# Designs tried in a protein design run: designed miniproteins, single chains, continued (2). Part 8

Each design is a single chain, and the fold is of that chain. pLDDT is the mean over its residues in the fold that is shown.

## One batch from the design tools (miniprotein)

Design m4253
Fold by ESMFold2-Fast:
Formats: sequence, structure tokens, C-alpha cells
Structure m4253 (fold): chain A 77 residues (1-77)
Amino acid sequence: SKEEEEAKKYEAKGKEALAAGDYKTAGEYYKKAGEYYLKAGNKKKAAEMYLKAARAYILAGDTASAVKYGAKAAELA
């Protein structure tokens, strides 16, 4: 679907940002990937992306976002 295509695009951008040490940007991209996977009805992939976002937010020092997306991932698992 178009939503899955967008999800994969943001997942790839998140991976690239993480490799570059841009943790805040990586968190944002993984968050968007999770949102698009959820719109596509793919709860498992959405949970995976939210966990990656939470980890990236921890590395960025954004505790509030890390807790938020960690909780979203847990609810989908």
C-alpha cells in the first residue's frame, strides 16, 4: 500500500540518521514509520518502529518521547 511505501521510506531515513549519530532525527523518522505501518494495519511493524524510535529518543536525551513511544509499542505487542 501507499502507507507501507511511506513507512519503508521513513524506516530507511531513520536507519541513515541513526548511523550518522542524529538521534533526534532518527527518532522522528522511526516515529513516522510506525505511524504509517499502523495506518497500513501492520501492528507488528508499527511496534518495531516505535521501539526503535524510543531507543533513538533515549540516545537523544528525550525521555518524554522515549516513554511515549515505548508505551505505544507495548500496547501493540
Scores: mean pLDDT 90

Design m4254
Fold by ESMFold2-Fast:
Structure m4254 (fold): chain A 71 residues (1-71)
Amino acid sequence: MNEERARELTERAVELAIEAGRAKDLEEAERLAREAERLLEEALKLASPELQKELQRKVAEAVARAAELAA
């Protein structure tokens, strides 16, 4: 059941993206954001096309918020 793993990876990616937004240092924030994106890419390989759209939106929103907070 690859969809469960895809969701788990996406949840981890969202958590890392939120942590990136709370990071005091831009370098640390960038590392956490990149790791979140890597986990999302792995999740998308395991997800159906419909689920991919949902997962991409969740992580993209978290990453965008993290980048705004890090700026």
Scores: mean pLDDT 77

Design m4255
Fold by ESMFold2-Fast:
Structure m4255 (fold): chain A 99 residues (1-99)
Amino acid sequence: MIEVEIIKVESNEEVAELMKKLEAKEPKVIFFDTGSKTYEILVDTEKPSEEAIEAAKKAKNSVALVLAPKGSDVQKVLAYAHTYLSKLGYKPESFHDFR
């Protein structure tokens, strides 16, 4: 089952710092709740790129990070993440693919 990990953060600078430490060997969704009910979707491979980290730092909304190692069904991961976050009252604002 794809897990959506929710992490409460104080700022998008904290999101960027936490992203630097992440690596996934299987598809993973991490949702950084900045207090905003709108979120930006960032998709990357096994670990966040410098470009994805900078995008998270500049974001004004919460961030849904999707880490998708090669061979992952990204569309299925995104569909699950959107369904899960929608049930919690979050709304997607933007989508950036860094793969």
Scores: mean pLDDT 78

Design m4256
Fold by ESMFold2-Fast:
Structure m4256 (fold): chain A 55 residues (1-55)
Amino acid sequence: GLEKRIKETIENAEALKEGVIERIEENGGSEELKKKAIELLDEKLKERIKELLSE
C-alpha cells in the first residue's frame, strides 16, 4: 500500500544519507559538503514522496 511505500522510501533515504555522509568523511570532505549533500538528499526525498502521493 501507499503507506508502506512512503515508509520504505523514507527508510531508504535515511540509509542513503548515512552512506553519503560516511563516504564524504572517508574522503576528507568538508562540513559544507556534508550540509549540501543532506540538502540535496532531502529535496530528492520530498519530490519522491510527492510522486507517490500523486499516484
Scores: mean pLDDT 81

Design m4257
Fold by ESMFold2-Fast:
Structure m4257 (fold): chain A 68 residues (1-68)
Amino acid sequence: KATAAALARGALEIKGADSVSREEFIEHAKKAGFSEELAEKYFDAVDLDGDGVITREEVDAVLASLPK
């Protein structure tokens, strides 16, 4: 979960956008050395509403829910 949220945050910052699509996230994760299968699993872990888009709010919510 922490790694998934960190990847999503990185994708948001690099794009300069408030959201990233499933395809954009997978491409970012693959460039970071992750497999397509693992990238899909990470995307699903952060995509809290299941609509295929990750927002900054969802990333912040996931990070806030993790133990210190």
Scores: mean pLDDT 74

Design m4258
Fold by ESMFold2-Fast:
Structure m4258 (fold): chain A 68 residues (1-68)
Amino acid sequence: SEIEELIEEIIRRAEELGDERLVELARKLQENPFDLETLDRLGTLAAILGDEETVELATRLSKLIKEQ
């Protein structure tokens, strides 16, 4: 699914960046894809880290979840 693909991409990016907090949030989201609180925390952390692409992925994922 597109939701699963977006989460996998976020995990891959987080692992490449080496930020353990971002990886933990992304994996938590993989366990519960509809957890908007975890998604918000992930997007906020990505913004703090200057990872604009992860912010965009989180925004797209939020839109998809809300459309379910």
Scores: mean pLDDT 83

Design m4259
Fold by ESMFold2-Fast:
Structure m4259 (fold): chain A 74 residues (1-74)
Amino acid sequence: SVDDEAALLLGIMDELLDVVRRDAASMSPEEREAWRQAVRDFARMAVDWLRSQGLDDTAARIREREAEILAVLS
């Protein structure tokens, strides 16, 4: 279902946040930039799809996770 797909996208963002919280301190500057780009690209795709399904609240939650991940990678 659309709701199950939305939950999966949030779960992926939560897993990415866990990975960067664990590993960011050991990343090279090049690895951090690659992670920032990948996270932005994934979040953009997820938000665009969620908004197309009328799931604006879930899209906002993706953006919150994106901001948290990017803050860790700063």
Scores: mean pLDDT 91

Design m4260
Fold by ESMFold2-Fast:
Structure m4260 (fold): chain A 56 residues (1-56)
Amino acid sequence: TAALLAEAVALAREGAAAERAGDHETAKQLYSRAADLFREAGADRLAAEAEARVAA
């Protein structure tokens, strides 16, 4: 749904901010949550990008 996509984007944005601030553990948690929501929304490409950030 649009609500799931909006929430996932917000989490990914927070993850990017945490990563930029050097808080890699928080960034991984946020990207992991974003990936789950992107998959629920059917946005597999965006989910894969978020998962790649967790794996890095």
Scores: mean pLDDT 81

Design m4261
Fold by ESMFold2-Fast:
Structure m4261 (fold): chain A 110 residues (1-110)
Amino acid sequence: SAEELIKEAEKKLEEARKALKDGDLEKAIDYIEEVLRLAEELLELGKKKSGEEAKELYKKAIEIARRARELAMEVLKASGDDLKLILRAIGLALRAIGLELDAELNLSKV
């Protein structure tokens, strides 16, 4: 359900923040990837709905993807000279931007 997807995304966002605070950047990236997958599932669920329900799901997908992007940018800032972490963080930020744009375009059609 949408409610369970949102709940899991909130939990994974909090886990990503904790991993970042603890300096575990690889764990933070793994949680951010899971958050983006959940946001993608919310977007797909929104496409199966109409009216107000679709709008709320698109708005939530945008919110979650934006928060994941912000965390990915924090990982990037903390990555120093670790090229693998830098590239993964950039990749996640770009994926989040794409998801935000897709959800905004779908929201504009409702």
Scores: mean pLDDT 91

Design m4262
Fold by ESMFold2-Fast:
Structure m4262 (fold): chain A 69 residues (1-69)
Amino acid sequence: ANHDNAIELLKKAIEADPNNALAWHALGLAYRANGQLEEAAKAYDQALKLDPNLDEKAAAKLYEKFSQA
């Protein structure tokens, strides 16, 4: 499914930059869309730990780009 591809690409982005809070939040959105709620919660928690003032709109746009494949 498209969500599995988005999860793979976001994991690659996090491997390249593990401090990318936007990528962590986008990974949470991808996991939630895929029904993986526990993984989504952990990804969101990591994003907020990295950036408490995270721009959720920017994270949503990043998820949209990765889900369009």
Scores: mean pLDDT 78

Design m4263
Fold by ESMFold2-Fast:
Structure m4263 (fold): chain A 70 residues (1-70)
Amino acid sequence: GYDAAASLAAARAALAAAEAALKQGDTVGMRNHLEKGQRYAAAGAAAGADRAELDALGTRMRELSKQLGL
């Protein structure tokens, strides 16, 4: 099962991979990693993850969405 700490660590790793894919012009990779990050953040929230850490992940996800050219 997912615990909060493991889910947050996985979410951060996925979002870092999305940022790296964006810098390389890999839009498909960026979207895939962003989707994984969103799923892990949701799993972390369900497992009782810290609100401030979830808010920080939300900020990163919004920034990545802007970088998709929106």
Scores: mean pLDDT 82

Design m4264
Fold by ESMFold2-Fast:
Structure m4264 (fold): chain A 59 residues (1-59)
Amino acid sequence: DELARLLARLTGATEASAESNALELLDDGLPVPPEYEPEVRRLAERARRRLAEILEQLQ
């Protein structure tokens, strides 16, 4: 995903961590280019779902 690569570069993380970084970026209120706001929100929602899946696997 092109947006995941851009977020990884913006946050200095790997592509695999881009979703969690998107969530952290939005929570911290860091500046996000307006053009990418909808996509960043989408990635943050995906990160929340993945976190829920991990929590289920831990139980």
Scores: mean pLDDT 62

Design m4265
Fold by ESMFold2-Fast:
Structure m4265 (fold): chain A 74 residues (1-74)
Amino acid sequence: KVDEVYELGLAKTKDPEVIKKLIELLSDEDPLVRTAAALALGLIGTEEAREALEKALSDEDEQVRGAARLALER
């Protein structure tokens, strides 16, 4: 699941269904899934992805916050 989430970002898909799914995964119970979703959204780089990543900067998990910050710096 984590690997698949990151691969969607590497594909740089502009499919709104995929982008919506990645944004939903930023709220997953598993911090590893949220981290992968943040990195994938950073690779996609749409305005919608950026807004979702800004919310992820306040995540409870340090790795998720780090991933969101890294994604927003690109």
Scores: mean pLDDT 75

Design m4266
Fold by ESMFold2-Fast:
Structure m4266 (fold): chain A 55 residues (1-55)
Amino acid sequence: VKARLLALGEEGTRQLAELEQKLKSGEISEDEYKAQVAALRNKVNAEVEALSREA
């Protein structure tokens, strides 16, 4: 469980950095950035809860 939580944290950090770069390059809008960041946080929270229930 702990190893999977670390992997989720690293993946989330990478996806956040990619979204920030897309925002800075103008590939996505600030509204899209906020929506995708919120979706990413919701997904991570749901996966953390699922892992806790399975363990």
Scores: mean pLDDT 74

Design m4267
Fold by ESMFold2-Fast:
Structure m4267 (fold): chain A 81 residues (1-81)
Amino acid sequence: SLAEILKKLYPDMPDELIEKRVARIERDLASDDPVAQRIGAAELIKLLKEAGFSDEEIRAYLRERGVSDEVFEEALKDLEK
């Protein structure tokens, strides 16, 4: 899960803070609003990049969670602007 990934990378981070970040990202990604889904995807991509994940690993993770390649590419463009 995302919480397990974050806890593994930031073992000293309080569980409460991890849970709050995960809940926000999960809410955005589960939204039927494509704008919210793009925002959640961009936040997740940025966070995982900062945590040292490769682009391939991040793409695989988002695909596993049901994020379309279209939303992923749009989120990447948002991060470049």
Scores: mean pLDDT 79

Design m4268
Fold by ESMFold2-Fast:
Structure m4268 (fold): chain A 61 residues (1-61)
Amino acid sequence: SALDRAIAALETVVRKGPELSDEEYEALLRDPEGALALRAFVENGGDLAAAKAALRAHYEA
């Protein structure tokens, strides 16, 4: 599902963090789910639980 893809992208951002290359960031931004995951992560100050909750709220609304 779109939510599952967004959660997977969020977990990749958390796992790699500052090790993400420019190409990896561009790939995430080109994918709608990846773009939402990056936004949720940044807007929640790097809190994975809060970012996951924001993604669920977006896709379940």
Scores: mean pLDDT 78

Design m4269
Fold by ESMFold2-Fast:
Structure m4269 (fold): chain A 60 residues (1-60)
Amino acid sequence: SAEEKLREILRNETDPLVKQAILEFLKQNPSESELKKAAEEVEKAKTPKEKLEAAKKYLK
């Protein structure tokens, strides 16, 4: 599922700001489409800066 994919990203993430953004997003009980989009955009990010920018944009 999209939620499981996002939780896997969370488990492998080392940046505390990105971890916090993902955790706060999950607490809001997002829809399946929001979870899928968030997981795809965070997974596309290759650098810590890009991951943080993706988290700020798609995890709100």
Scores: mean pLDDT 74

Design m4270
Fold by ESMFold2-Fast:
Structure m4270 (fold): chain A 65 residues (1-65)
Amino acid sequence: AAPPLSSEQTARVVGFVLRIIGAKLDGNLEEARRDKEEAIRWLREQGVPDAVIAENEALLDKALA
């Protein structure tokens, strides 16, 4: 199984999810998409495995949908 995120990484991902939901509720889909891209870029910078990034991207996509 892919290694889990650290507690700090999990908290930041939750922060990104809330930002995406907020932007989407405001009708700002461009901002929501930028927040998703920033979250994915940040996870890569943290050295998170691609499988774990893919799982988190699916959660971010649900927030954006």
Scores: mean pLDDT 80

Design m4271
Fold by ESMFold2-Fast:
Structure m4271 (fold): chain A 105 residues (1-105)
Amino acid sequence: SSEEVKKLMEKAKEEIKKAVEDYLKEKNLNYEVKEEENKIIFTVPELNIKIEVDLLGGTVFYIKVESEVNGKKIVKEEYATSVEEAIKKIKELLDESVKLIEEAK
């Protein structure tokens, strides 16, 4: 039902938000979070990294990580079919983006 889908999305949103915020805090990164009905956006201003997570019914997740290296925009995209997989992929893409930025300096 639409109510069940909404509850699944809200639960997924809360779990992803907490896990990603905890990870960013562990890395000592300042961040901003914007929540929408079907999307969570994390921004790391000091590194110009933006993470978008689309909650596609709460069972499929689209993840997009945008960064800039040497004036070039880099976009990495992934899909996940569980909250656990989404969190894992977000952390992996964030780590890759941070390494690319640090190696370019």
Scores: mean pLDDT 85

Design m4272
Fold by ESMFold2-Fast:
Structure m4272 (fold): chain A 118 residues (1-118)
Amino acid sequence: MQGLSDEELIETLVRRLKEELEAQPDPLAAARAMVDAIEAWAAANRAELSPEEAALIEDFIERLRALIEAGTITPEKFAELLLELGKRLLEVSGERGLEFFVDMVGLMLETLAGQRAA
């Protein structure tokens, strides 16, 4: 990621995750697995998160769940929500927010790899 701005890094990670989600045989099941993983990550890291960081992540989870429950989740909508989260975490917490975002995207990519193999 040398030579990328923080915003360009966020955009690159969002694009990669969107492409991996589009490659899933069951994108709805994959999206559920990702939101479950991020909820577990947020719970495990609750003590490290500021109230504002926790609120941004909780809003992201709630919006994803609403789309999943409605059966209206798409890779495009997922990418839009993830991009918003990444930019807001960077705005609120700078490098720390970017580090949390990178950790969450890494976990989502690992989750998608597991879903594709199953």
Scores: mean pLDDT 84

Design m4273
Fold by ESMFold2-Fast:
Parts: C-alpha cells; sequence; structure tokens
Structure m4273 (fold): chain A 55 residues (1-55)
C-alpha cells in the first residue's frame, strides 16, 4: 500500500519533469534551460521527500 503510493508519487514527478524538459528542448536560451532543469530537479526532490515521509 504505502510502497505503491511512494512509487506513484515518484513516477508522476518524473513524467512531469520529462514533459517540462521536452517542451523546452528546442529553446536555445541558456537561462531557460537552467530554469527548466532546476524546476525538474525540484519536482523530483519534493516527490522523494514526500515518499520518504510516508514510510
Amino acid sequence: ELEEEKKKLLEEASKESLALLKEHADDKRPEVAARVTAESLRLIGDALEEALKKE
């Protein structure tokens, strides 16, 4: 039960991060690439923190 919920949180965060990266893949501005990468990492980090708290 809890293990499945943790996996779902991480999977959804990963999918959202990948979608964000793909949407801006053709953007050649380094500031945009940096912001998109930082936001993707934040989404995954937040999901990991929530998953760990659900032990």
Scores: mean pLDDT 72

Design m4274
Fold by ESMFold2-Fast:
Structure m4274 (fold): chain A 99 residues (1-99)
Amino acid sequence: MARTLTFHPTEKDAKLYGLDPSTVTVIEILRPAKKITLRYENGVLIALDEEGNVVMRATGIGSVTRTLMLILSLALDEGGLDAVVSVDPEDLKKLMGET
């Protein structure tokens, strides 16, 4: 069930989220998962299942808020309804540009 989704920002999105209009966010869904943990490594947002397997990867992170909204709208299971997202607080600080 691997699929790749590509998101191009509009000029309005670029202004709203502080994005470069040429920024292209790519989300690769590698397998379904009911529970995921998000972490940020080297400019890539990675989702792990309960066993620590990589189930999703997002690149082209121009806005963390926009990317998280896209991820939450994309369920990693067949029904899309049971996906539970958690984020490490330290990774969240990096994503939000905090020190």
Scores: mean pLDDT 64

Design m4275
Fold by ESMFold2-Fast:
Structure m4275 (fold): chain A 72 residues (1-72)
Amino acid sequence: MEEALEELEEAKELIRERAARGELAPEEAELLLKALEEAKRLIEEGLKPEEANEKALEKFKEELLKLMEERA
């Protein structure tokens, strides 16, 4: 459990660094960070890391579709 949370924090830091360098669009970086925060929240609520990641991916997909609709 603790290791999974630590890996999520490392992933968030990488996303922030890539966004700071202009390698990720701000909207994409924000969606990825939100997905990682959701995964962290679910793990803290007692979900297994795999299940938490799947739920976070569902939310990321919904937000991505919303962004695509706003651009269309």
Scores: mean pLDDT 75

Design m4276
Fold by ESMFold2-Fast:
Structure m4276 (fold): chain A 77 residues (1-77)
Amino acid sequence: SKHIDEALKHLKEAVKLSTNEEAKKHAEQAIRALEEDRPLTALYYASQGYLLALKAGDEEAAKHLREAIDHLNEALR
């Protein structure tokens, strides 16, 4: 799916740019879930990572996690 591919790109950017370790770990778990063809599990981890990034003030990670969430929601529609 085009949306799954885009979600993976944004999750990988979130891992690379994240300054918050918990948000980074959640993004890594979301990537693993997508590689295992578990998009609902990936959406859960991406959403938790997004909230953690926002709370930590990690704007770059939060932006990429939100873009991944948007693409995952489109894929699951």
Scores: mean pLDDT 90

Design m4277
Fold by ESMFold2-Fast:
Structure m4277 (fold): chain A 102 residues (1-102)
Amino acid sequence: MEELRKEILELIAEANDIVVETAGRADRELAEELARLAAELGRLGNEIADAKTKEEFLEAAEKALEVIDKAIELVEPVDPEAAEKLREIKKKLEKIIEEIKK
């Protein structure tokens, strides 16, 4: 569990960095929406770090996956390359979630 937790936290941090960087290049309305998603990823990272049970961990990780999916849609029109990096992060996160479910 600890190794998988560390890996997920690193992926969430990478996703957050991409979202924040993209917000700097977006128009004001989109930048505000991306900032909200970045804040939500930060909160979910804290929930994952603090999770005491497998169930709590999975709930937070699956919620982070939903937030990343939404971030991909918002990032795509600003920076397609950044959106592709987020899709790679999403695939890695999905793989770790499946490993934890076993």
Scores: mean pLDDT 86

Design m4278
Fold by ESMFold2-Fast:
Structure m4278 (fold): chain A 55 residues (1-55)
Amino acid sequence: SPEEQAELQRQIDTLDHTIELLRETSRTADPETRARLDALIAELEALRAQLRAQL
């Protein structure tokens, strides 16, 4: 439904913003923190891809 698609798009938009913020943080992080952030980014990107597939 249009309402379900709108909700899904809101979730994708939230993930896009979160991923971008984490990428910025990762750029200036120490190596240990960067490794953890990069792993989290990869998981969020996979989740975003799953949500996009439902549109």
Scores: mean pLDDT 89

Design m4279
Fold by ESMFold2-Fast:
Structure m4279 (fold): chain A 48 residues (1-48)
Amino acid sequence: EIDKKYREEVKKLNAEAEKLTPDDLERMRELHRKAIELPKRYNKEKLK
């Protein structure tokens, strides 16, 4: 279900983060924004 796909995307984001260095601030920002948006998108689907 939705939860399974959500967890898979979270794991992908974590793997991306591990490849980044602290110097990659822009990439970190994009990843952080995506992490915030991800739960909001899935929450809307769960409400239905």
Scores: mean pLDDT 72

Design m4280
Fold by ESMFold2-Fast:
Structure m4280 (fold): chain A 66 residues (1-66)
Amino acid sequence: SDERLALILEGMRLGSEGQRAFKAGDYETAIRLYEEAARLFEEAGARKLAEESRRMLDQAKAALAA
């Protein structure tokens, strides 16, 4: 559906922004962006994208804690 596609596209946009924040060492921003991306992918039923976003979220949390 158009609604599902919109959620996936927004999730991908947020994931890309999260990756840029992560590479810049801004782990707090990366965490927020990956959390939002995972939520959107879960809402869209995009299981593999949601799993990937959760993995990136866990990496960002680990980096912040280090």
Scores: mean pLDDT 91

Design m4281
Fold by ESMFold2-Fast:
Structure m4281 (fold): chain A 75 residues (1-75)
Amino acid sequence: SISEEISKLATEAVQADKAGDKEKAKELFEKLKELLKQLPKEDQIIALTNLLDVAKDSGAKLLAEELEKELKELE
């Protein structure tokens, strides 16, 4: 399902960011954004908010910054 793919990409993006692989983190984040855009706006906001909390808690700084930008564009 799309939710399972979003969860997998988010986990991989966090791991790449924490490992310092910025190129891989950005690639995974772009794929994540493409999937999120298929969801209704309300579901995109919920998903982005939850992912931002995970990124902040995990110390994935690059991913957190990119998620904040996407969330602001929708609000």
Scores: mean pLDDT 83

Design m4282
Fold by ESMFold2-Fast:
Structure m4282 (fold): chain A 87 residues (1-87)
Amino acid sequence: SAEEYLEKAIKALKEGDYETALEYAEKASKSPDLAIRAEASAIAAEAYYKLGDYEKAKEYLAKSYEALSQLPLEVQEEVARKVEEAL
């Protein structure tokens, strides 16, 4: 599931395995669930930033904000908290 891909992406990111984090985050970012898509896109942005690909990092950060903007404020705050905990 997209949630399982997101969990694998976060684990890889914390372990410094940015390539694996990106693979799973990109898979999760294709979810129709806006909250999962927003979190996964933020994780992908961080992985790209760590790899020195600032153009892709900016692109995925924009995708994260696009998904967040469609969610209620309370859900936006929850996603932001989860992203902060993952980083």
Scores: mean pLDDT 88

Design m4283
Fold by ESMFold2-Fast:
Parts: C-alpha cells; structure tokens; sequence
Structure m4283 (fold): chain A 59 residues (1-59)
C-alpha cells in the first residue's frame, strides 16, 4: 500500500509535467509511465483510475 501511494504521487506529477489529464491517458501512456517509473503497468492503471475519480468529482 505504501508503494502504491508513492506510485500515485509519481504518476500525478508526471501527468502534470506532460500536461495530460488522467482522463486522457491511453494504454500507450500507461506503458511508458510504467517503464519510466520502474513499476508495473497494473500499478500505473490503478493510480490513473484514482486520479480520474478525483478529476470527475471536480466536474
């Protein structure tokens, strides 16, 4: 769980740096982020889904 929290923060920062919203993330983006951060694509998908939920709550 601690590892997931770190991945969530790292994914959020990376998306901010690239100017991409979580809702706009593609499968190819997930694979690239996973390789860049050294985590599994599954972990990145969970992080992106969490960020999408936060973005939708603000719409």
Amino acid sequence: EEEFKRALLAVAKLLQDKGIKASEVTDEDIERIAKELGVSPETVRRAVDRLKAAEEANR
Scores: mean pLDDT 77

Design m4284
Fold by ESMFold2-Fast:
Structure m4284 (fold): chain A 71 residues (1-71)
Amino acid sequence: MLDIDDMVKGAEEWADRDPRLAGDMYDSVGDAYLSLGDFESAREYYGKAAELYEKAGDTKKAEEMRKLAET
């Protein structure tokens, strides 16, 4: 089983070196929480993914993640 805590730690480690990969990891964490019905945690991690996609220069992905974080 995917350990959500390990994925979060991985995203934190990659945030400075590969913000796009870290954003993809937080997006996956958001999806995992959404599938568990934890909408508050899903929204938090989609927000973190948006910040990392913006840092990577992917403004379209960042906007998509921001919309998921607000709903």
Scores: mean pLDDT 81

Design m4285
Fold by ESMFold2-Fast:
Structure m4285 (fold): chain A 71 residues (1-71)
Amino acid sequence: MEEGEKLLEKGKELFEQGKYDEAIELYRKAIELLDPEGQSEALRLMGQAYHKLGKIEKAVEYYQEAARLRA
């Protein structure tokens, strides 16, 4: 559980540095280790990263998946 949270935190640091592809890889790894609340946050962060990369359709898909976990 702590490992998933640490991956999420490192991903956020990479996102702030503009390393969006690397951040997405860490968010994917974090999703496998996190509970549904953590998975929802990771999916939302992946959506933000895809939006920054100009992949708007993928960003929308990840935002929708994050919302489903909170429905």
Scores: mean pLDDT 83

Design m4286
Fold by ESMFold2-Fast:
Structure m4286 (fold): chain A 68 residues (1-68)
Amino acid sequence: MSKLEQLKAEIDKLIQEYEAGKISEEELGKRLRELGDEAKAVLSPEEVKELENYAKRLVLEALQKKAS
């Protein structure tokens, strides 16, 4: 599995924990920031952009589900 795929899987896990009520919105934001910092250290700029777009899409979807 590529490092990009591993980081996407970590984002999926964080979103699932947030949707399940196991972590707060604040904790989700903190952990996503930590993953973003790791990504910038190990991924190409193009892969970082792909990961950021992936995370943004999933976060917006999860927030909309909770707002309803």
Scores: mean pLDDT 82

Design m4287
Fold by ESMFold2-Fast:
Structure m4287 (fold): chain A 77 residues (1-77)
Amino acid sequence: SELEERAAEALAAGDEEKVEELAVEAARILARGLAEKYGAEAAVEALEEAARVAEAEGKTRVAEAIRRIAEEVRAEA
């Protein structure tokens, strides 16, 4: 809920940079949880899918950050 509250606050303030930062942090937390429960390969596939969705929505920096997180997960496997 802390991330949700901070995301809502940043969105209300129009702070796009902060919204992107919080989205990246949420992706990192999700990636760790997925890798722990389902393995690194499943986590990477989910992250690559999320990056494609972000890119399609014009959120290029978020997509790039998610792809970097996917590479980190691969390196830790």
Scores: mean pLDDT 77

Design m4288
Fold by ESMFold2-Fast:
Structure m4288 (fold): chain A 77 residues (1-77)
Amino acid sequence: SFRVGNLEVTLEKLPDGRLRVSLRDVATGAVYPPFEVDGTPEHIRAALEAMAARGLSVGAMLRGLREYDFAKRTFAA
């Protein structure tokens, strides 16, 4: 797991090669519903760090991870 601001991010590699993403707000203890995404842990971390640096909300970051193509330059390692 890793931290992006107040978000604790836990990644679990699934048998099909996808990642299960679990998010927790460490300041409030709030847990967001888990979801699955394609990519590597490094790509997910880089994408979240880039989105946080741009000031995106948690909701926008979750949509970004779900919908963005990880081959795009913004998320490519």
Scores: mean pLDDT 70

Design m4289
Fold by ESMFold2-Fast:
Structure m4289 (fold): chain A 89 residues (1-89)
Amino acid sequence: SAKKALELAKEVAEYQLERWKELGVSREELAEKYKEALKELGIPEELIEKIVEAILNGDEEELIKLLTEVYLLLSEDEDFKKAIEELKK
């Protein structure tokens, strides 16, 4: 559900922000890693650009919103749904 996706995205965003501080990873370095990962997942370029900008600006609220949209897109993908069903076996 969208509510569960939002909660997961929030936890991921908060966890990543704390990890950046602890591991000394720059916002620029993290933005590049996210850009590569999201491209491999087939996420639309417009959404990737917004996520990269949110990371670079440290906008946690916008990042949570954008990551929620990513998780919703992935949950609607037929191949992603099949992969989740296979993991349940």
Scores: mean pLDDT 69

Design m4290
Fold by ESMFold2-Fast:
Structure m4290 (fold): chain A 82 residues (1-82)
Amino acid sequence: SEEVEEAKKLAETTVKEAIRLVKEDGSPFARDVARALVLMTVAVLKTTGNEEAYKEASKIVADTLEKEGLDPELAEWLRKEA
């Protein structure tokens, strides 16, 4: 569906920006901002009521974080939500 495709694009864009922030500035502040951006995006998608969009978006974020070796606790939580 269009909503699922839009959710996947939003998830990809957000997680890539989050990873960029962490890699360019590894400070605790940058990590907190990156985590907040990801969590806000996933939370907004959950409020739409489209469970498939939320599930696919959460999976994309979890897969990307795992591949990059970043925030394993957040990746595990999102994988359980997917």
Scores: mean pLDDT 81

